# Ledger of designs, part 85: designed miniproteins, single chains, continued (2)

Each design is a single chain, and the fold is of that chain. pLDDT is the mean over its residues in the fold that is shown.

## One batch from the design tools (miniprotein)

Design m6943
Fold by ESMFold2-Fast:
Structure m6943 (fold): chain A 80 residues (1-80)
Amino acid sequence: MRARAEELFARAAEAAAQGNLNEASALALLAYAALAEDMGAPEAAELFREAARIAREKGGEDPEALELARKGLELVAENR
């Protein structure tokens, strides 16, 4: 799981370096989804995956994508 997240973050950095900011944002959110799954937070992982879909289509600054990512982070923070 963590190795998968590291791979996705590396791909996000590469996409950003190429100027593909929508793909970079989506890959970073998918990396967070992989980390959430590793932590046993499947609902947070689904929120991050939905945020990634919106970010890929509309950009990482889309208000809906940002709200879904924020809710995912809140679920991760309260999960033990």
Scores: mean pLDDT 81

Design m6944
Fold by ESMFold2-Fast:
Structure m6944 (fold): chain A 61 residues (1-61)
Amino acid sequence: MENALKMLEELAESLRARGLSDAQILAVLENWIRHLLAEGALSEEEARELLARVKEYVAAA
C-alpha cells in the first residue's frame, strides 16, 4: 500500500512538472490503479483506498 501510494505520488509530481492538468494526472493514476488491481498486485480494498488518497493528493496541489 504505502510503496504504491509513494510511486503514484511521485508519478503525479512528474506529470505535473510536464504540464499535465489535474484531470489528466488523475486519469493516468486511476488507470495505473486499475492495472495493479487487474494484475492482483492490489486488493479491491487497497485499490479503493489508493484511489481516494490520489484524488485528495491531486486536489490539494
Scores: mean pLDDT 78

Design m6945
Fold by ESMFold2-Fast:
Structure m6945 (fold): chain A 94 residues (1-94)
Amino acid sequence: MELLEKIKKFLEEEAKEIYEKYKPLVGEEEAKKIAEEAKEEALRKLGEEISFSEEGQEKLNSLEKVLEYVREEFRKVAEEKAKEILEKKKKEEE
C-alpha cells in the first residue's frame, strides 16, 4: 500500500530526530537502538489497532490521523526506552 510506504518514510524521519536527540544522552549505539526499536513497536501497535478494533479503524480513517497516531506511539516508546537505559546506567554507577 502507498499508505504504508508514507508511514515508513515518516517514521524514518522521526527516527533520525530521536537518534540526534538521545545520542548526547545515551551514546550513538543506544540511540540507534532506541530509534529502531521505537519505529518497530509503533508499526506493530498501529497494526494491532487497525486489525483488532473497529473503533480504531474509524479513528484511523485518514493519513493525517494515522501519522499522528504513529508519531505519538513512536515518541512514547522512544522515551520509555531512553529512561530504561538511563536508569540502568545510573544504578550501575551507584
Scores: mean pLDDT 74

Design m6946
Fold by ESMFold2-Fast:
Structure m6946 (fold): chain A 62 residues (1-62)
Amino acid sequence: MDEVEEMIASLPEEAKPIAEKAVKGEEPSEEEIKKFAEALGISEEQARELLKDLKEAAKKAK
């Protein structure tokens, strides 16, 4: 849990609510994935993989 919280804390403010949504097991929308990618300066595919990794890490913590 703490490692996931630290990862989210290091994200830009615009990206934090999208990462929190993924950690809660909610499916981010296409627009949210695009916004997350733009906030981090990465591709949409990289954003999808990062959000997937955050969701899986949150599952492992429970």
Scores: mean pLDDT 77

Design m6947
Fold by ESMFold2-Fast:
Structure m6947 (fold): chain A 68 residues (1-68)
Amino acid sequence: SASEQLLAFLQKLGEIIKEEGFDVESLEKKMKELIEEMNLEDPLLRALAEAAAKWLIKEVKEEIKKLE
């Protein structure tokens, strides 16, 4: 189901954050690779996955700003 695919995407996204930490360039690359690997052909599900990835990158960038 779409909900199961979204949950799997979010779980894998969490693992990417754990592995890459604050390396924004690596995070963006890994997130793009994940979306392509998930083969999300549903435009709505793909849009939701892309929105989640963008939101997460924004949050990571905001945390980096707090450390500067």
Scores: mean pLDDT 73

Design m6948
Fold by ESMFold2-Fast:
Structure m6948 (fold): chain A 74 residues (1-74)
Amino acid sequence: SANFEEGLKNLEKDFEGLLKAYKEGKVSKEDAIKGLERGLEGLKQLEEVAPESLHPRIEELKKKLEKELEKLKK
């Protein structure tokens, strides 16, 4: 089975990297939106299979992505 903690860390790194790249002008707003949407899908899939001990971290990251996505879609 996949390492759930590693999967979560990768999603956290991808989120931080995407926001940094967007702020630095390295990715378009459209690409940033698509990246955040993919991250949310990955987190939803991880939440279905991950142990309950990881759910608070998954939910916190989901809320961060949702907030940034809302800001970008305005």
Scores: mean pLDDT 84

Design m6949
Fold by ESMFold2-Fast:
Structure m6949 (fold): chain A 101 residues (1-101)
Amino acid sequence: MEKEELLEKLRDTLRRLAQGKSPVSRYLAPAGLLAELGELTNGVVKIEDVSEVPERFDELLAKLQDVEIDWEKFKEGVRKILEFAEKGNDPEAVEALRELL
């Protein structure tokens, strides 16, 4: 999978989550994804207020262009967030997160 395709899918997933009606979609799942990226990028992606993330997607994705990401570790992080979304009965977050796998 090409890095550009992956970053575009991540952008779409974050935008879909931001439009969600539940706390899982709007806050918890985006925060989880940013935490995984922060750990994998050694802090290049910093966790800030999740409500500001939609306005800063282009900046975040630009930072990821120059960084190698362990895609397998990222997918494992996504699976953990997905399990949390499934237990929270949030089908919109579940579908958005599955697109990253």
Scores: mean pLDDT 69

Design m6950
Fold by ESMFold2-Fast:
Structure m6950 (fold): chain A 78 residues (1-78)
Amino acid sequence: SREEAIEELLDLLSKVGAVSKESLKLNPDLPDFIELLEQNNYDLVKTLAAVSKDPRYQGFMKALELVEPELYEKVKKA
């Protein structure tokens, strides 16, 4: 569902960024991630594949590879 997909995204961003979900909700970049999630019909893998094309988020993608390697492999194949 929409709410489950948003919560899963927040959990992932919190884990990869080593920040609280409360802190993430105040982050000005979070609306861009939510918009990408909506544009990809709440498909997390497709959303992260879109994020991976943004040069601003290459550091995030490197952290994702280290923290969530199985998810990272799915993202690279999408």
Scores: mean pLDDT 82

Design m6951
Fold by ESMFold2-Fast:
Structure m6951 (fold): chain A 65 residues (1-65)
Amino acid sequence: MDPLLERAEKRVKEIKERFPDMSEEKRRELEEALELLRKATTVEQKVGALLRIIGIELDLELEAK
């Protein structure tokens, strides 16, 4: 099993706890990115999913005033 999945799941949980007021669209995007990682079978797919999670987190941090 991919050891990165456990770390990504923990990170997503922490993101949700830090940004409880995030939009429903952002919450869905975050869950979708995590689901892509869960279904990823190649290194390229795993990297793509991880970058998406990081991108969403950065967007939330930049939008937080």
Scores: mean pLDDT 78

Design m6952
Fold by ESMFold2-Fast:
Structure m6952 (fold): chain A 131 residues (1-131)
Amino acid sequence: MELYGPVIPDEKAEEFREWVIEKLERLYNMSLEELEEELRKIVETDEEAKEIATEEQIREAAELLKKLVKENKEELLEGIRTGDARGVLSLLLGFLSQFYDLLESKNDPALVKIAELYMKHVFDEIEKKMA
């Protein structure tokens, strides 16, 4: 009984793997300020989020995402290098779910909205790359 997430065609499995590796490497190497700016741009694409999310909440979300990627990078990269397309997708979805759960644990509607928009942004990027 599935399922939530983008569909990865078999012929694009290696392109998807490479994209996920690049995305994780970029997130790991970004400064906190660069990640705050990326999240701010994502927030600005949504009228509700733009009204309710403060700079402090954007920073908190960026700090939690940076912490999560630093703590999980090595394990994620190992799994991505050895997994098939479905395995890679499952690892990415697990990572995004951890980020969502961290922000949801704060009981702040603005942080939850930021997490939802970031997940949507990543899914939209995957769909565009794999189309």
Scores: mean pLDDT 81

Design m6953
Fold by ESMFold2-Fast:
Structure m6953 (fold): chain A 89 residues (1-89)
Amino acid sequence: SEIEELIKKYKELAEKVAANPDDDELVAEALKLQVKGLLLLVEKAGGNVEELKEKIKKELEELLKKYENDPSKKKLIEAAKEIIKELEK
């Protein structure tokens, strides 16, 4: 199932992030998988996917404002921008 595959990928990525917490690229990939997982879980539960998209977008916009001037978070910022763009489609 998609949920089981996402959980497996997230666990593998979480282990890599735990081993390399300063690896901005791994943190960015974890964010992408987390957003994808949340959207699939809400869809499976028959919840409001559009409401979730709006909430995720707002949280990512807050993350962008917080880290916009942090060069160590460049990949995380790029991932957040990509996710926002995909959510607007």
Scores: mean pLDDT 76

Design m6954
Fold by ESMFold2-Fast:
Structure m6954 (fold): chain A 97 residues (1-97)
Amino acid sequence: MEVTLGFLLRKTTTDEKSAEEAIKQLEQAFERIKRYAAEMGYEVTVAPVTRVGLKEVLGALSIRVSKEQAPTVAERIKEIAAETGVEVVRIYELREP
């Protein structure tokens, strides 16, 4: 049985320079997550990074994993985000009705 895990990533910003750095950090996190997924044989979908004025930069991704592996994958993605300096704001399980 497979589930889709959605992740909302955020980096808060104060000016143009911090916004540019936040975009780079989110892109680095996405590349590391995609690499992890490829090594484990998981499918990842990444949304384009969204800038919300000078307040924050948002990124979203989804990964399809087995139900049994979902907790381990969620923890690993949180580790990658922390290592790249971005916050995991929300983790949700997407269920198709």
Scores: mean pLDDT 82

Design m6955
Fold by ESMFold2-Fast:
Structure m6955 (fold): chain A 70 residues (1-70)
Amino acid sequence: GDALIEEAVRAIRDNKFSARQIKTLFLSLFYVDKETGERAAERAIRELSKDPELQKATEEGYKAALEELA
């Protein structure tokens, strides 16, 4: 749900997660359901736009999670 998405975005932002850590996070969200994972990625990428390195790590982690699930 929305609370889980908010917690995920906050965890990435506050802990400055690496792409590898973000990949693991998104795999966990996709384990809940596909929509939750997709919505979390969209929100994280948008909200982290002020931190280019963290935004890039988020995009890379999300893509890596999608590739592992394919």
Scores: mean pLDDT 82

Design m6956
Fold by ESMFold2-Fast:
Structure m6956 (fold): chain A 87 residues (1-87)
Amino acid sequence: MRELLEEAERLLAEAYLADAAGRREEALRLFKRAQELLEEAKASPEERRELELRAAARALEALAKASEDPELSALYAEGAARARAAL
């Protein structure tokens, strides 16, 4: 079960990154696969909430590092910090 939750977290973070990059079809595929894994793992609402916050933080941290716009990079980093704080 832990392996399913860890895979779902990775896929959800990748889905957010794909969406941010404009890769809509890839984002939808990754998101659907993450949802299937969460359902298979029978994730509780709390486990799902924590996983979604961790995935969002990972994606925002990656966007902050990849952004060439210093203002946008700072906003992504702040968003990641807020997601981590909500855990």
Scores: mean pLDDT 84

Design m6957
Fold by ESMFold2-Fast:
Structure m6957 (fold): chain A 91 residues (1-91)
Amino acid sequence: MGAEDMKQILDILSEIGRKLRPEVDKIFDESIKNGESEDEIIQKVRDLARRVGRQVASERFPNSERIIRAIERSVENSAELYTKKKLEKYK
């Protein structure tokens, strides 16, 4: 990838992260109140991250399935790691 493409991808990942953080926090709080397992919370967060990541990536890179999938996977993994760190604080 060119340096300009890399910057655009990083900017999009930051945008998605800012949009997802309050939604992930909401899912976490609601799932904890409902007595859901760590695996159930992680799965809900991954599903949300995948949907939002794919939507934003598809709007920005409509002709690049490879870039869309890379952003989707990156966002999904980042949301899972964020959620696991949050869960660790409650152990």
Scores: mean pLDDT 82

Design m6958
Fold by ESMFold2-Fast:
Structure m6958 (fold): chain A 60 residues (1-60)
Amino acid sequence: SAEEEEKLKQGLEITDEALKKPLSKETIDDAIKSLQEMAKENPELKKIYDAQIKKLKEYA
């Protein structure tokens, strides 16, 4: 659905913004928290959000 596509896009944008250099642990930690909250609200997209969280944790 269009709503699911928008939520997916939001999660990817959060990850991309957090990984813009220079890297900031605070920004990365905030992005992880936001993605965790989105995963709870959108369980159908949890696998995608969990992958983004894992990626961000490698830089934290």
Scores: mean pLDDT 81

Design m6959
Fold by ESMFold2-Fast:
Structure m6959 (fold): chain A 72 residues (1-72)
Amino acid sequence: MKKEQAEIAIRIGEEHEKEGNLVGAARAYAAAVKLDPKSERALENLRRVADALEKEGNLEVAEELRRLIAEV
């Protein structure tokens, strides 16, 4: 159940990235990591989006995501 929900959250994040919605993608990937903390795919996607948000100057959201990543 939780792994299936995590996979759905990853797919939602991928769609947000295609739309250029990095904040939406970050929220979806963060949800996926919380649902399945062992998902290397969700963690890698979350790290990548956190890096992209930091480059855009969205430092507050990037910091929140890095804190979540550090807790896993």
Scores: mean pLDDT 81

Design m6960
Fold by ESMFold2-Fast:
Structure m6960 (fold): chain A 88 residues (1-88)
Amino acid sequence: ESAEEYTEKGKKAFFEGKYEEAVEYYKKALEKDPLNDDALFYYARAVSKLTNDPSIEVEAVELLIRQPDDEKAKLELRKRLEEEASKI
C-alpha cells in the first residue's frame, strides 16, 4: 500500500477516535514516504490527543508551514513523535 493509502486509513481511525490505531497507520505511511506532510501532521495530531498535549500539534503545524522544505526538521519531528508515542 502507498503512503497516501496508509494516511487515509489513519485519518479514518483518527476521526473515529481510534488514535492509537491512527498512529500505527501514520507510522506505516512515513515508512513509505518519510517527508509526507499530511502523514506528519496527522501523526502529530494523534500523538497530541493520546498524550493530552496540544503543544505537539501546534509545533508540527508551525514547522510544516514555516519550514516546508526542511527535510532535517521534518525527520527530527518524526523522531520526537515516535518518542512521545512510545510513552503511550
Scores: mean pLDDT 81

Design m6961
Fold by ESMFold2-Fast:
Structure m6961 (fold): chain A 84 residues (1-84)
Amino acid sequence: ARALVDEGLAAASAGDLDAAIAHFRAALEQDPTNAEALYWLAGALARRHAQAGDEEGRALAVEAMRAVKAGDLERARALIEQAE
């Protein structure tokens, strides 16, 4: 749902990456094909891993963002699961 994506973006802008991730996951529970929610979930995960100094997790999350842009939502989901 768009409202959950908007709430997630607001949380991410405030620096609350855990809240952002929770909102984007909730959006995907309502619509698993929501490419925008997958993209922003991957982005929030990349930022969280960057804050933790986790280069491997960050790289997986960035690759998930690229997969969403390429239209490969299955690959994006698999990469997001690895980044978690």
Scores: mean pLDDT 82

Design m6962
Fold by ESMFold2-Fast:
Structure m6962 (fold): chain A 97 residues (1-97)
Amino acid sequence: SMLEKEAKKKVEEALKLAKEMSKNGYPPSAPLLAIGGAIEGEIYIKKGDYEKAIKVVEEGIKRAKELAEDFKKNAKSLREWFEKVLIEAGLAEKPAP
């Protein structure tokens, strides 16, 4: 059915996202959310509940992306804060303009 094909495609998208996140050095929790969604989706596919499969995989993908973006923002803010502290302490120079 069309829904079965869509559900299987969503599982593949989640697994691809997890692989890409793992290669890019994200915390394991981010790719694991995508993998978890894929596993839960496969369980619903086996039960023939393709609408639930699609929903749980999409939720896993969304949570993985949100967590990855939150870590990116926090890492940048912490790096900028740390560089500022080092400059103020006289332990680092401002980068050239």
Scores: mean pLDDT 81

Design m6963
Fold by ESMFold2-Fast:
Structure m6963 (fold): chain A 104 residues (1-104)
Amino acid sequence: DLSAQLAEAERWIDRRRLGVERRLNGESSRPQLSPKQAEMYLLLLDILRSAARRQDDRGISLVLKAMEALDKGDIEEALKYLEELEKLGLDVETVRRLKELLKE
């Protein structure tokens, strides 16, 4: 059932969103996020939701790689994966917003 698989993916994304919120508020054992960092992760999770709904394995992989690059502070690598997401046509407006935030 594709609906059940999508529901599980959305539950996973919601747990990740809660994790970002906890890190923004200093309620996590992980390093605290700035508001800008929290916005970047939330936008990535929105793109991930779009990829999951499309069953786009490449889109999912690229979002997860962009998140890993951000975790390492590698802005150049994150921008590279966002460029590939934009070429894929996945959630183009959200990808462009995220690219603008990374350049600031």
Scores: mean pLDDT 83

Design m6964
Fold by ESMFold2-Fast:
Structure m6964 (fold): chain A 111 residues (1-111)
Amino acid sequence: LFDPNNPFAVSGTEALLAGIRDGLAFAAQPDATEESAIKRVEEIVKRKDAFPEQRAAYAIGFLAAAVVAGVISRETALELTKKILEKYNIKVDPEKLFDYALELARRVAAE
């Protein structure tokens, strides 16, 4: 692990940041709801590709952005983060990782 709170390599961190940017854009839409955000994350993690770690990072970044924008609760987003980490067999503390993602999402939102 590069950082005890961030298990992702550079490419995964880039995916996390992309997820945050796309999540903030999603949350800015007038029809954005907790239900629509959850459905979008489910669609993200249903896709199969060659980079499952990057997909997990993107989905977690999206969830962190949705929490920062007030579309989804931290509790619901953390539960989804735990399920994503289990699905991709990523062995890290879900709360520490999600808190790291929230910090990044707050910084991106302040840009």
Scores: mean pLDDT 79

Design m6965
Fold by ESMFold2-Fast:
Structure m6965 (fold): chain A 74 residues (1-74)
Amino acid sequence: DEKKKKLEETKKELLEKAKSEIEKKIIEAVYDAALGKVPESLVELYEKHTHEEIMKYAPFAEEVAEKFRKAIEE
């Protein structure tokens, strides 16, 4: 419960700071993965955007994953 609440608050903060639709979808995908769910938003992202375009956001995805990891571990 507390872990899920921290993840939801972190997701909300990241979404407020997101600069593009791709960033928002990456945040949603990482959030779903952190909850042990299939990241359906990642599939949707690949349907609308090229692999090359998405790969430019790999460092951002790592940053998002670190923030979610810290939220549940710290």
Scores: mean pLDDT 76

Design m6966
Fold by ESMFold2-Fast:
Structure m6966 (fold): chain A 87 residues (1-87)
Amino acid sequence: SEERVLSHVRAMLAGFRREAESMSPAERQRALENLARWAIDLAEREGMSAAAVREVAALLEETARELGVTISPEVRAAIEALIRRAE
């Protein structure tokens, strides 16, 4: 279900926030990139709605802002492509 996927993404992001305190900026950027790709792949495999994919994107962007890291253009493009396919 979408609620299960969103809960899993939230749990992974919460874990990342805790671990990020001990990470360098480069490690935080790499970890966010990997987590974002994982979340997008999970959302696609589970056939999430466009609205739910937008919620995943919002969670990723909020986490990026909190930790002072950037969502890459590649990740943004992947999110946009998934939203278009889900519509």
Scores: mean pLDDT 87

Design m6967
Fold by ESMFold2-Fast:
Structure m6967 (fold): chain A 94 residues (1-94)
Amino acid sequence: ALEEQRKADAQAFLAKLPASLAAAKERHPEHALELEGVELALKGAAVLVIEKDIEKATKLIEEAVRLFEEAGRPDLAAFVREQWEKLLELYKKE
């Protein structure tokens, strides 16, 4: 079914995400921490949508925020926190 296929495709995307971002980090080593933060933020959002595991998703988002702060990007850390809170509110409302 389409729903099963979409979930399988999303899981395949999550499995390939580390390799794709590793390639980006190799091209832009100066942005390695930022790219790792993006990877964890995307994994967190996908875990929430696919697995419905709020605790696991939140831990990934918190680690992404930590990496953005370590990269000297408190603006990205604040943005990710704000978007995550909005996403959780929308998810809990349904």
Scores: mean pLDDT 75

Design m6968
Fold by ESMFold2-Fast:
Structure m6968 (fold): chain A 89 residues (1-89)
Amino acid sequence: SAAEAEARARELLRRWARLAAEAARALAAGDFAAAERLDAEALPLAREVMELIATHPDAALAERLRAELREALRRLEEEYAEAVLAAEA
């Protein structure tokens, strides 16, 4: 159902955002091995969200999911900026 697809997409977005934020912190700290591992774990979650958005028959729901993805990306940019500043301390 549309509600199940929305719930699944939000769950995947939350999991992806956590992994991506951890990867950003690892990258800022110079831990490239940890960043690569976390990115590898995050990538299939991001792909599934994008596929759910691209293939969803409800245009309004797809737009809500895109808005949530844009917000998650904005939060990640902030997390990375904060991690870089913290690593310079």
Scores: mean pLDDT 79

Design m6969
Fold by ESMFold2-Fast:
Structure m6969 (fold): chain A 76 residues (1-76)
Amino acid sequence: ISEEEAEAAIAALRESSFPEEAKRLLEAALRALAAGDGEAAARAGGELGRLVAERAGGDREEAAERGRRVAREAFE
């Protein structure tokens, strides 16, 4: 994604009612993707997946791996 697209998404995210931890992880992922930092994006995506699984009672490791993969695919 472009830096402008990431900033627009972050602005919308800041206005949302999402939990603050989810906002922080999403912002980190969007900034990393815009900056071309695939490893930082994968890390943020993994933490996001893990957070979602914790809230839903799912497999945290599987969700973290899926989040990392999705972030890397979005980077490419």
Scores: mean pLDDT 72

Design m6970
Fold by ESMFold2-Fast:
Structure m6970 (fold): chain A 90 residues (1-90)
Amino acid sequence: ELSEEEIKELLKGAAEDVEELIEKAPDMSLEELQENLETLAILFEDLSKKVPQLKEVLEKVAEILREATKASKEEQLEALKEVLKIIKEA
Protein backbone atom coordinates (compact mmCIF):
# COMPACT_ATOMS: atom_id res chain seq x y z
CA GLU A 1 0.00 0.00 0.00
CA LEU A 2 1.13 3.54 -0.78
CA SER A 3 1.47 5.98 2.13
CA GLU A 4 -0.59 9.19 2.23
CA GLU A 5 2.64 11.14 1.52
CA GLU A 6 3.42 8.98 -1.56
CA ILE A 7 -0.15 9.47 -2.84
CA LYS A 8 0.14 13.27 -2.44
CA GLU A 9 3.49 13.24 -4.29
CA LEU A 10 1.98 11.24 -7.20
CA LEU A 11 -1.03 13.60 -7.40
CA LYS A 12 1.31 16.63 -7.39
CA GLY A 13 3.27 15.13 -10.30
CA ALA A 14 0.05 14.40 -12.21
CA ALA A 15 -1.20 17.98 -11.60
CA GLU A 16 2.12 19.37 -12.89
CA ASP A 17 1.81 17.25 -16.09
CA VAL A 18 -1.74 18.60 -16.67
CA GLU A 19 -0.62 22.21 -16.02
CA GLU A 20 2.27 21.82 -18.51
CA LEU A 21 -0.11 20.48 -21.17
CA ILE A 22 -2.54 23.40 -20.59
CA GLU A 23 0.37 25.87 -21.11
CA LYS A 24 1.56 24.12 -24.32
CA ALA A 25 -1.92 23.39 -25.76
CA PRO A 26 -2.44 26.77 -27.56
CA ASP A 27 0.66 26.02 -29.70
CA MET A 28 -0.46 22.44 -30.48
CA SER A 29 -2.51 21.23 -33.42
CA LEU A 30 -5.84 19.52 -32.62
CA GLU A 31 -4.23 16.15 -33.50
CA GLU A 32 -1.26 16.73 -31.15
CA LEU A 33 -3.58 17.79 -28.31
CA GLN A 34 -5.80 14.70 -28.86
CA GLU A 35 -2.71 12.43 -28.68
CA ASN A 36 -1.59 14.11 -25.44
CA LEU A 37 -5.08 13.76 -23.89
CA GLU A 38 -5.13 10.03 -24.80
CA THR A 39 -1.66 9.54 -23.27
CA LEU A 40 -2.72 11.39 -20.11
CA ALA A 41 -5.93 9.29 -19.86
CA ILE A 42 -3.82 6.09 -20.02
CA LEU A 43 -1.53 7.47 -17.28
CA PHE A 44 -4.51 8.22 -14.99
CA GLU A 45 -5.98 4.75 -15.68
CA ASP A 46 -2.63 3.20 -14.67
CA LEU A 47 -2.45 5.44 -11.58
CA SER A 48 -5.99 4.31 -10.54
CA LYS A 49 -4.60 0.73 -10.32
CA LYS A 50 -1.66 1.89 -8.14
CA VAL A 51 -3.83 4.07 -5.83
CA PRO A 52 -7.01 2.04 -5.01
CA GLN A 53 -8.05 4.71 -2.45
CA LEU A 54 -8.52 7.22 -5.32
CA LYS A 55 -9.66 4.74 -8.01
CA GLU A 56 -13.09 6.38 -8.55
CA VAL A 57 -11.62 9.91 -8.85
CA LEU A 58 -8.76 8.83 -11.17
CA GLU A 59 -11.08 6.75 -13.40
CA LYS A 60 -13.45 9.76 -13.65
CA VAL A 61 -10.50 11.99 -14.66
CA ALA A 62 -9.45 9.46 -17.35
CA GLU A 63 -13.07 9.29 -18.65
CA ILE A 64 -13.26 13.11 -18.91
CA LEU A 65 -10.02 13.13 -20.95
CA ARG A 66 -11.14 10.27 -23.25
CA GLU A 67 -14.51 11.94 -23.99
CA ALA A 68 -12.73 15.28 -24.59
CA THR A 69 -10.66 13.73 -27.44
CA LYS A 70 -13.93 13.59 -29.48
CA ALA A 71 -14.61 17.32 -28.88
CA SER A 72 -13.31 20.69 -30.12
CA LYS A 73 -9.90 22.06 -29.07
CA GLU A 74 -11.71 24.60 -26.82
CA GLU A 75 -13.65 21.78 -25.08
CA GLN A 76 -10.40 19.77 -24.71
CA LEU A 77 -8.79 22.75 -22.92
CA GLU A 78 -11.85 23.07 -20.64
CA ALA A 79 -11.60 19.32 -19.86
CA LEU A 80 -7.91 19.73 -18.91
CA LYS A 81 -8.84 22.60 -16.54
CA GLU A 82 -11.63 20.48 -14.98
CA VAL A 83 -9.21 17.54 -14.55
CA LEU A 84 -6.64 19.86 -12.91
CA LYS A 85 -9.31 21.13 -10.48
CA ILE A 86 -10.37 17.56 -9.57
CA ILE A 87 -6.76 16.43 -8.99
CA LYS A 88 -5.94 19.49 -6.84
CA GLU A 89 -9.08 18.87 -4.73
CA ALA A 90 -8.23 15.16 -4.25
Scores: mean pLDDT 84

Design m6971
Fold by ESMFold2-Fast:
Structure m6971 (fold): chain A 94 residues (1-94)
Amino acid sequence: MELEEWAKRFLELREKGASIEELEAFYREALERLTPEQLYEIAEILKEKDPVTAESLRMMAWGKEKGWPDEDIIGLAIMPVYLERGIENALKLQ
């Protein structure tokens, strides 16, 4: 898959409101198949349209460069999405 196709798939999952489980599964696929350099390039593509996913991808790239276990990387990389959804939900409860 071209890097632009990966970026498009991340955006599609975010736009449809994919579950955390669906996002983690796709993050795991990306982490397994892409190099740190490719993860940083996708983050650059997404930085304006989805800065939250761009941050997740930078975390994945960094963790992969450091040789962290995939599950630890996924656990960290999903946190920006959790934070965003938590803030959005809190604002609706006012």
Scores: mean pLDDT 84

Design m6972
Fold by ESMFold2-Fast:
Structure m6972 (fold): chain A 103 residues (1-103)
Amino acid sequence: GAATRAVLAAIEAGEDFVVATSPEQAEKIREAAKKYGKKVAVAGDVSPEDLERILEAIEKGEKYVEVRLPAATPEQLESMRRAAEELADEKGLDAIVLGPPAP
């Protein structure tokens, strides 16, 4: 979807970028990223459970990669996850979350 592609393009350009479904979730992720000096990209819907896991990973300094495409085949999910992991390694990102893209 367009949102996921925009996030990936911003990461490729070397931007620290947060796009979350709600302003409240975006603020919490942005605040944690700044506090721990981490580079984070999030696109799409973020559940309270996902938010908690993202914040915990940022705090611990662990790499966190999550891909959530509800209508995707297992092959599509694996492909996107590999692309996200490769991009995280290439750009030195601490977290990438790709949620349900807009159609």
Scores: mean pLDDT 66

Design m6973
Fold by ESMFold2-Fast:
Structure m6973 (fold): chain A 65 residues (1-65)
Amino acid sequence: SDVERAKEYAKMLARLEPGARITVGELARRTNVSRRSASEALRELEEEGIVERVAPGVYRLLPIE
């Protein structure tokens, strides 16, 4: 699904660039999914503890141990 593709990309970035920030719009553009799917992906990852919301539409990629 588009949501799963966006989630996998964000998890990859968390491993490569821990502590980096990503916006809903940037994730949508980079994975070629809608902003709705990217927003849903980031919300699910926040629930899973993979990202944290730092501002409206802006998330920080958390270090993965």
Scores: mean pLDDT 83

Design m6974
Fold by ESMFold2-Fast:
Formats: sequence, C-alpha cells, structure tokens
Structure m6974 (fold): chain A 117 residues (1-117)
Amino acid sequence: SSEHEEVAKEFFKILIESYKKMREALEANDIDRMKQVAIDALQAMRNILEPFLNEKFRETLASLVREAKDQIARAKSGEEVLTVFDRAAARMVHLFMRELEITWEELVELEVETIKS
C-alpha cells in the first residue's frame, strides 16, 4: 500500500541522514555526538514503525531498541557504535518487511528511490 511505501521511505530517510551525521561526528572525533545521533535515530525509527505493529512485535521492537541503546551507550569506539546501530537497523528492517508484507525487491526499490530523492 502507499502508506507502507511512505513508512519505508521515511525509515530509509532517517537511516541515510543518521549515517551522514554519524560520519560527521566520527570525522570530528566526537564519539559522544555519534552515540547521540545513533540513539536518536533508533528512537525515530521505532516511532514510525510502532503504529504498524501488533502488541507482540511492538514489545519486540521496544526490547530491540532498548538493548541497542544500552550497547551504544557502553561502546568504546565509533566502530562499535556503527556495528550495534547496523545490527539494530537490519533487525528493524526484517521486522517491518514481515508485518508490512514488503518484499525484498520492493524494499530495495524504495531504498534506491529515497537515495535519488
């Protein structure tokens, strides 16, 4: 549906903008800023996905985001922040693909369209 496509595009927009900001923080050697960007992005992604999930998957998303935020807060390097963030984002993608019935092919097309916009 168009609503599901809009949610997927907003998710990828948050993801792309967070990577840009995390790269800027890493280049500035500002690991605390990089952590804050990652934590804010995970919360923003949760907020846009949560209305489209049932109770069980909302609990799964909440647990995933809480665990990722805790791991990011404890990270000692930018590489650790990126690793935790990438894993959490990938898990969220798998969760919404299942719930929004988006195929991998459709997801790739939406990501490419978002990058070109």
Scores: mean pLDDT 82

Design m6975
Fold by ESMFold2-Fast:
Structure m6975 (fold): chain A 86 residues (1-86)
Amino acid sequence: SMKEEERKIINQIIGLVLRMLGIEEERILQARRDGAPQEVIEELEKRRDAVNKKAVDLIKKADKAESIDELKEVLKEAEKLVEELE
């Protein structure tokens, strides 16, 4: 059914959003473990905040999607963003 396909795509988008947020948080945690200076931590936190804004925008796009094809476009955007972060 369309609702089942929609749910699967939404779950994939959520998983990728969580993945991109986890990548940025792990970078901050690793820098803190390595004793990085506060200026470096603040720069990583700014990067995390920028990624958080992209994540929020992806969720908003998914929420506004009127079709499965529009959800698939949001999924492709999320996949590309995760790939660019790794």
Scores: mean pLDDT 87

Design m6976
Fold by ESMFold2-Fast:
Structure m6976 (fold): chain A 91 residues (1-91)
Amino acid sequence: SLSPEQLDLEVEAALLIIQAAVTKMTAERLPLDPETRQKILELADKAIDYANKAVEAARAGDLPTAREFLKKAEDYIKEAQKLLDEALASL
């Protein structure tokens, strides 16, 4: 069984993956310019990649690495959300 800390990291990573997936679906449905859409999708994909790496590290018991990957996932999703918010304000 996972420790409580490992479980908390997995839950946070899962929530970031959901947030990134919603960001991708939103960007795909909006009439954004192709370059802005591509940047949002690339950032969301990086967030999903790092969130998955955080889960793998957490399951391996490497909590410091899991936290580092989770932080990177958070940073990428924040950047994707910022670009999406700026694009929405321009519509």
Scores: mean pLDDT 89

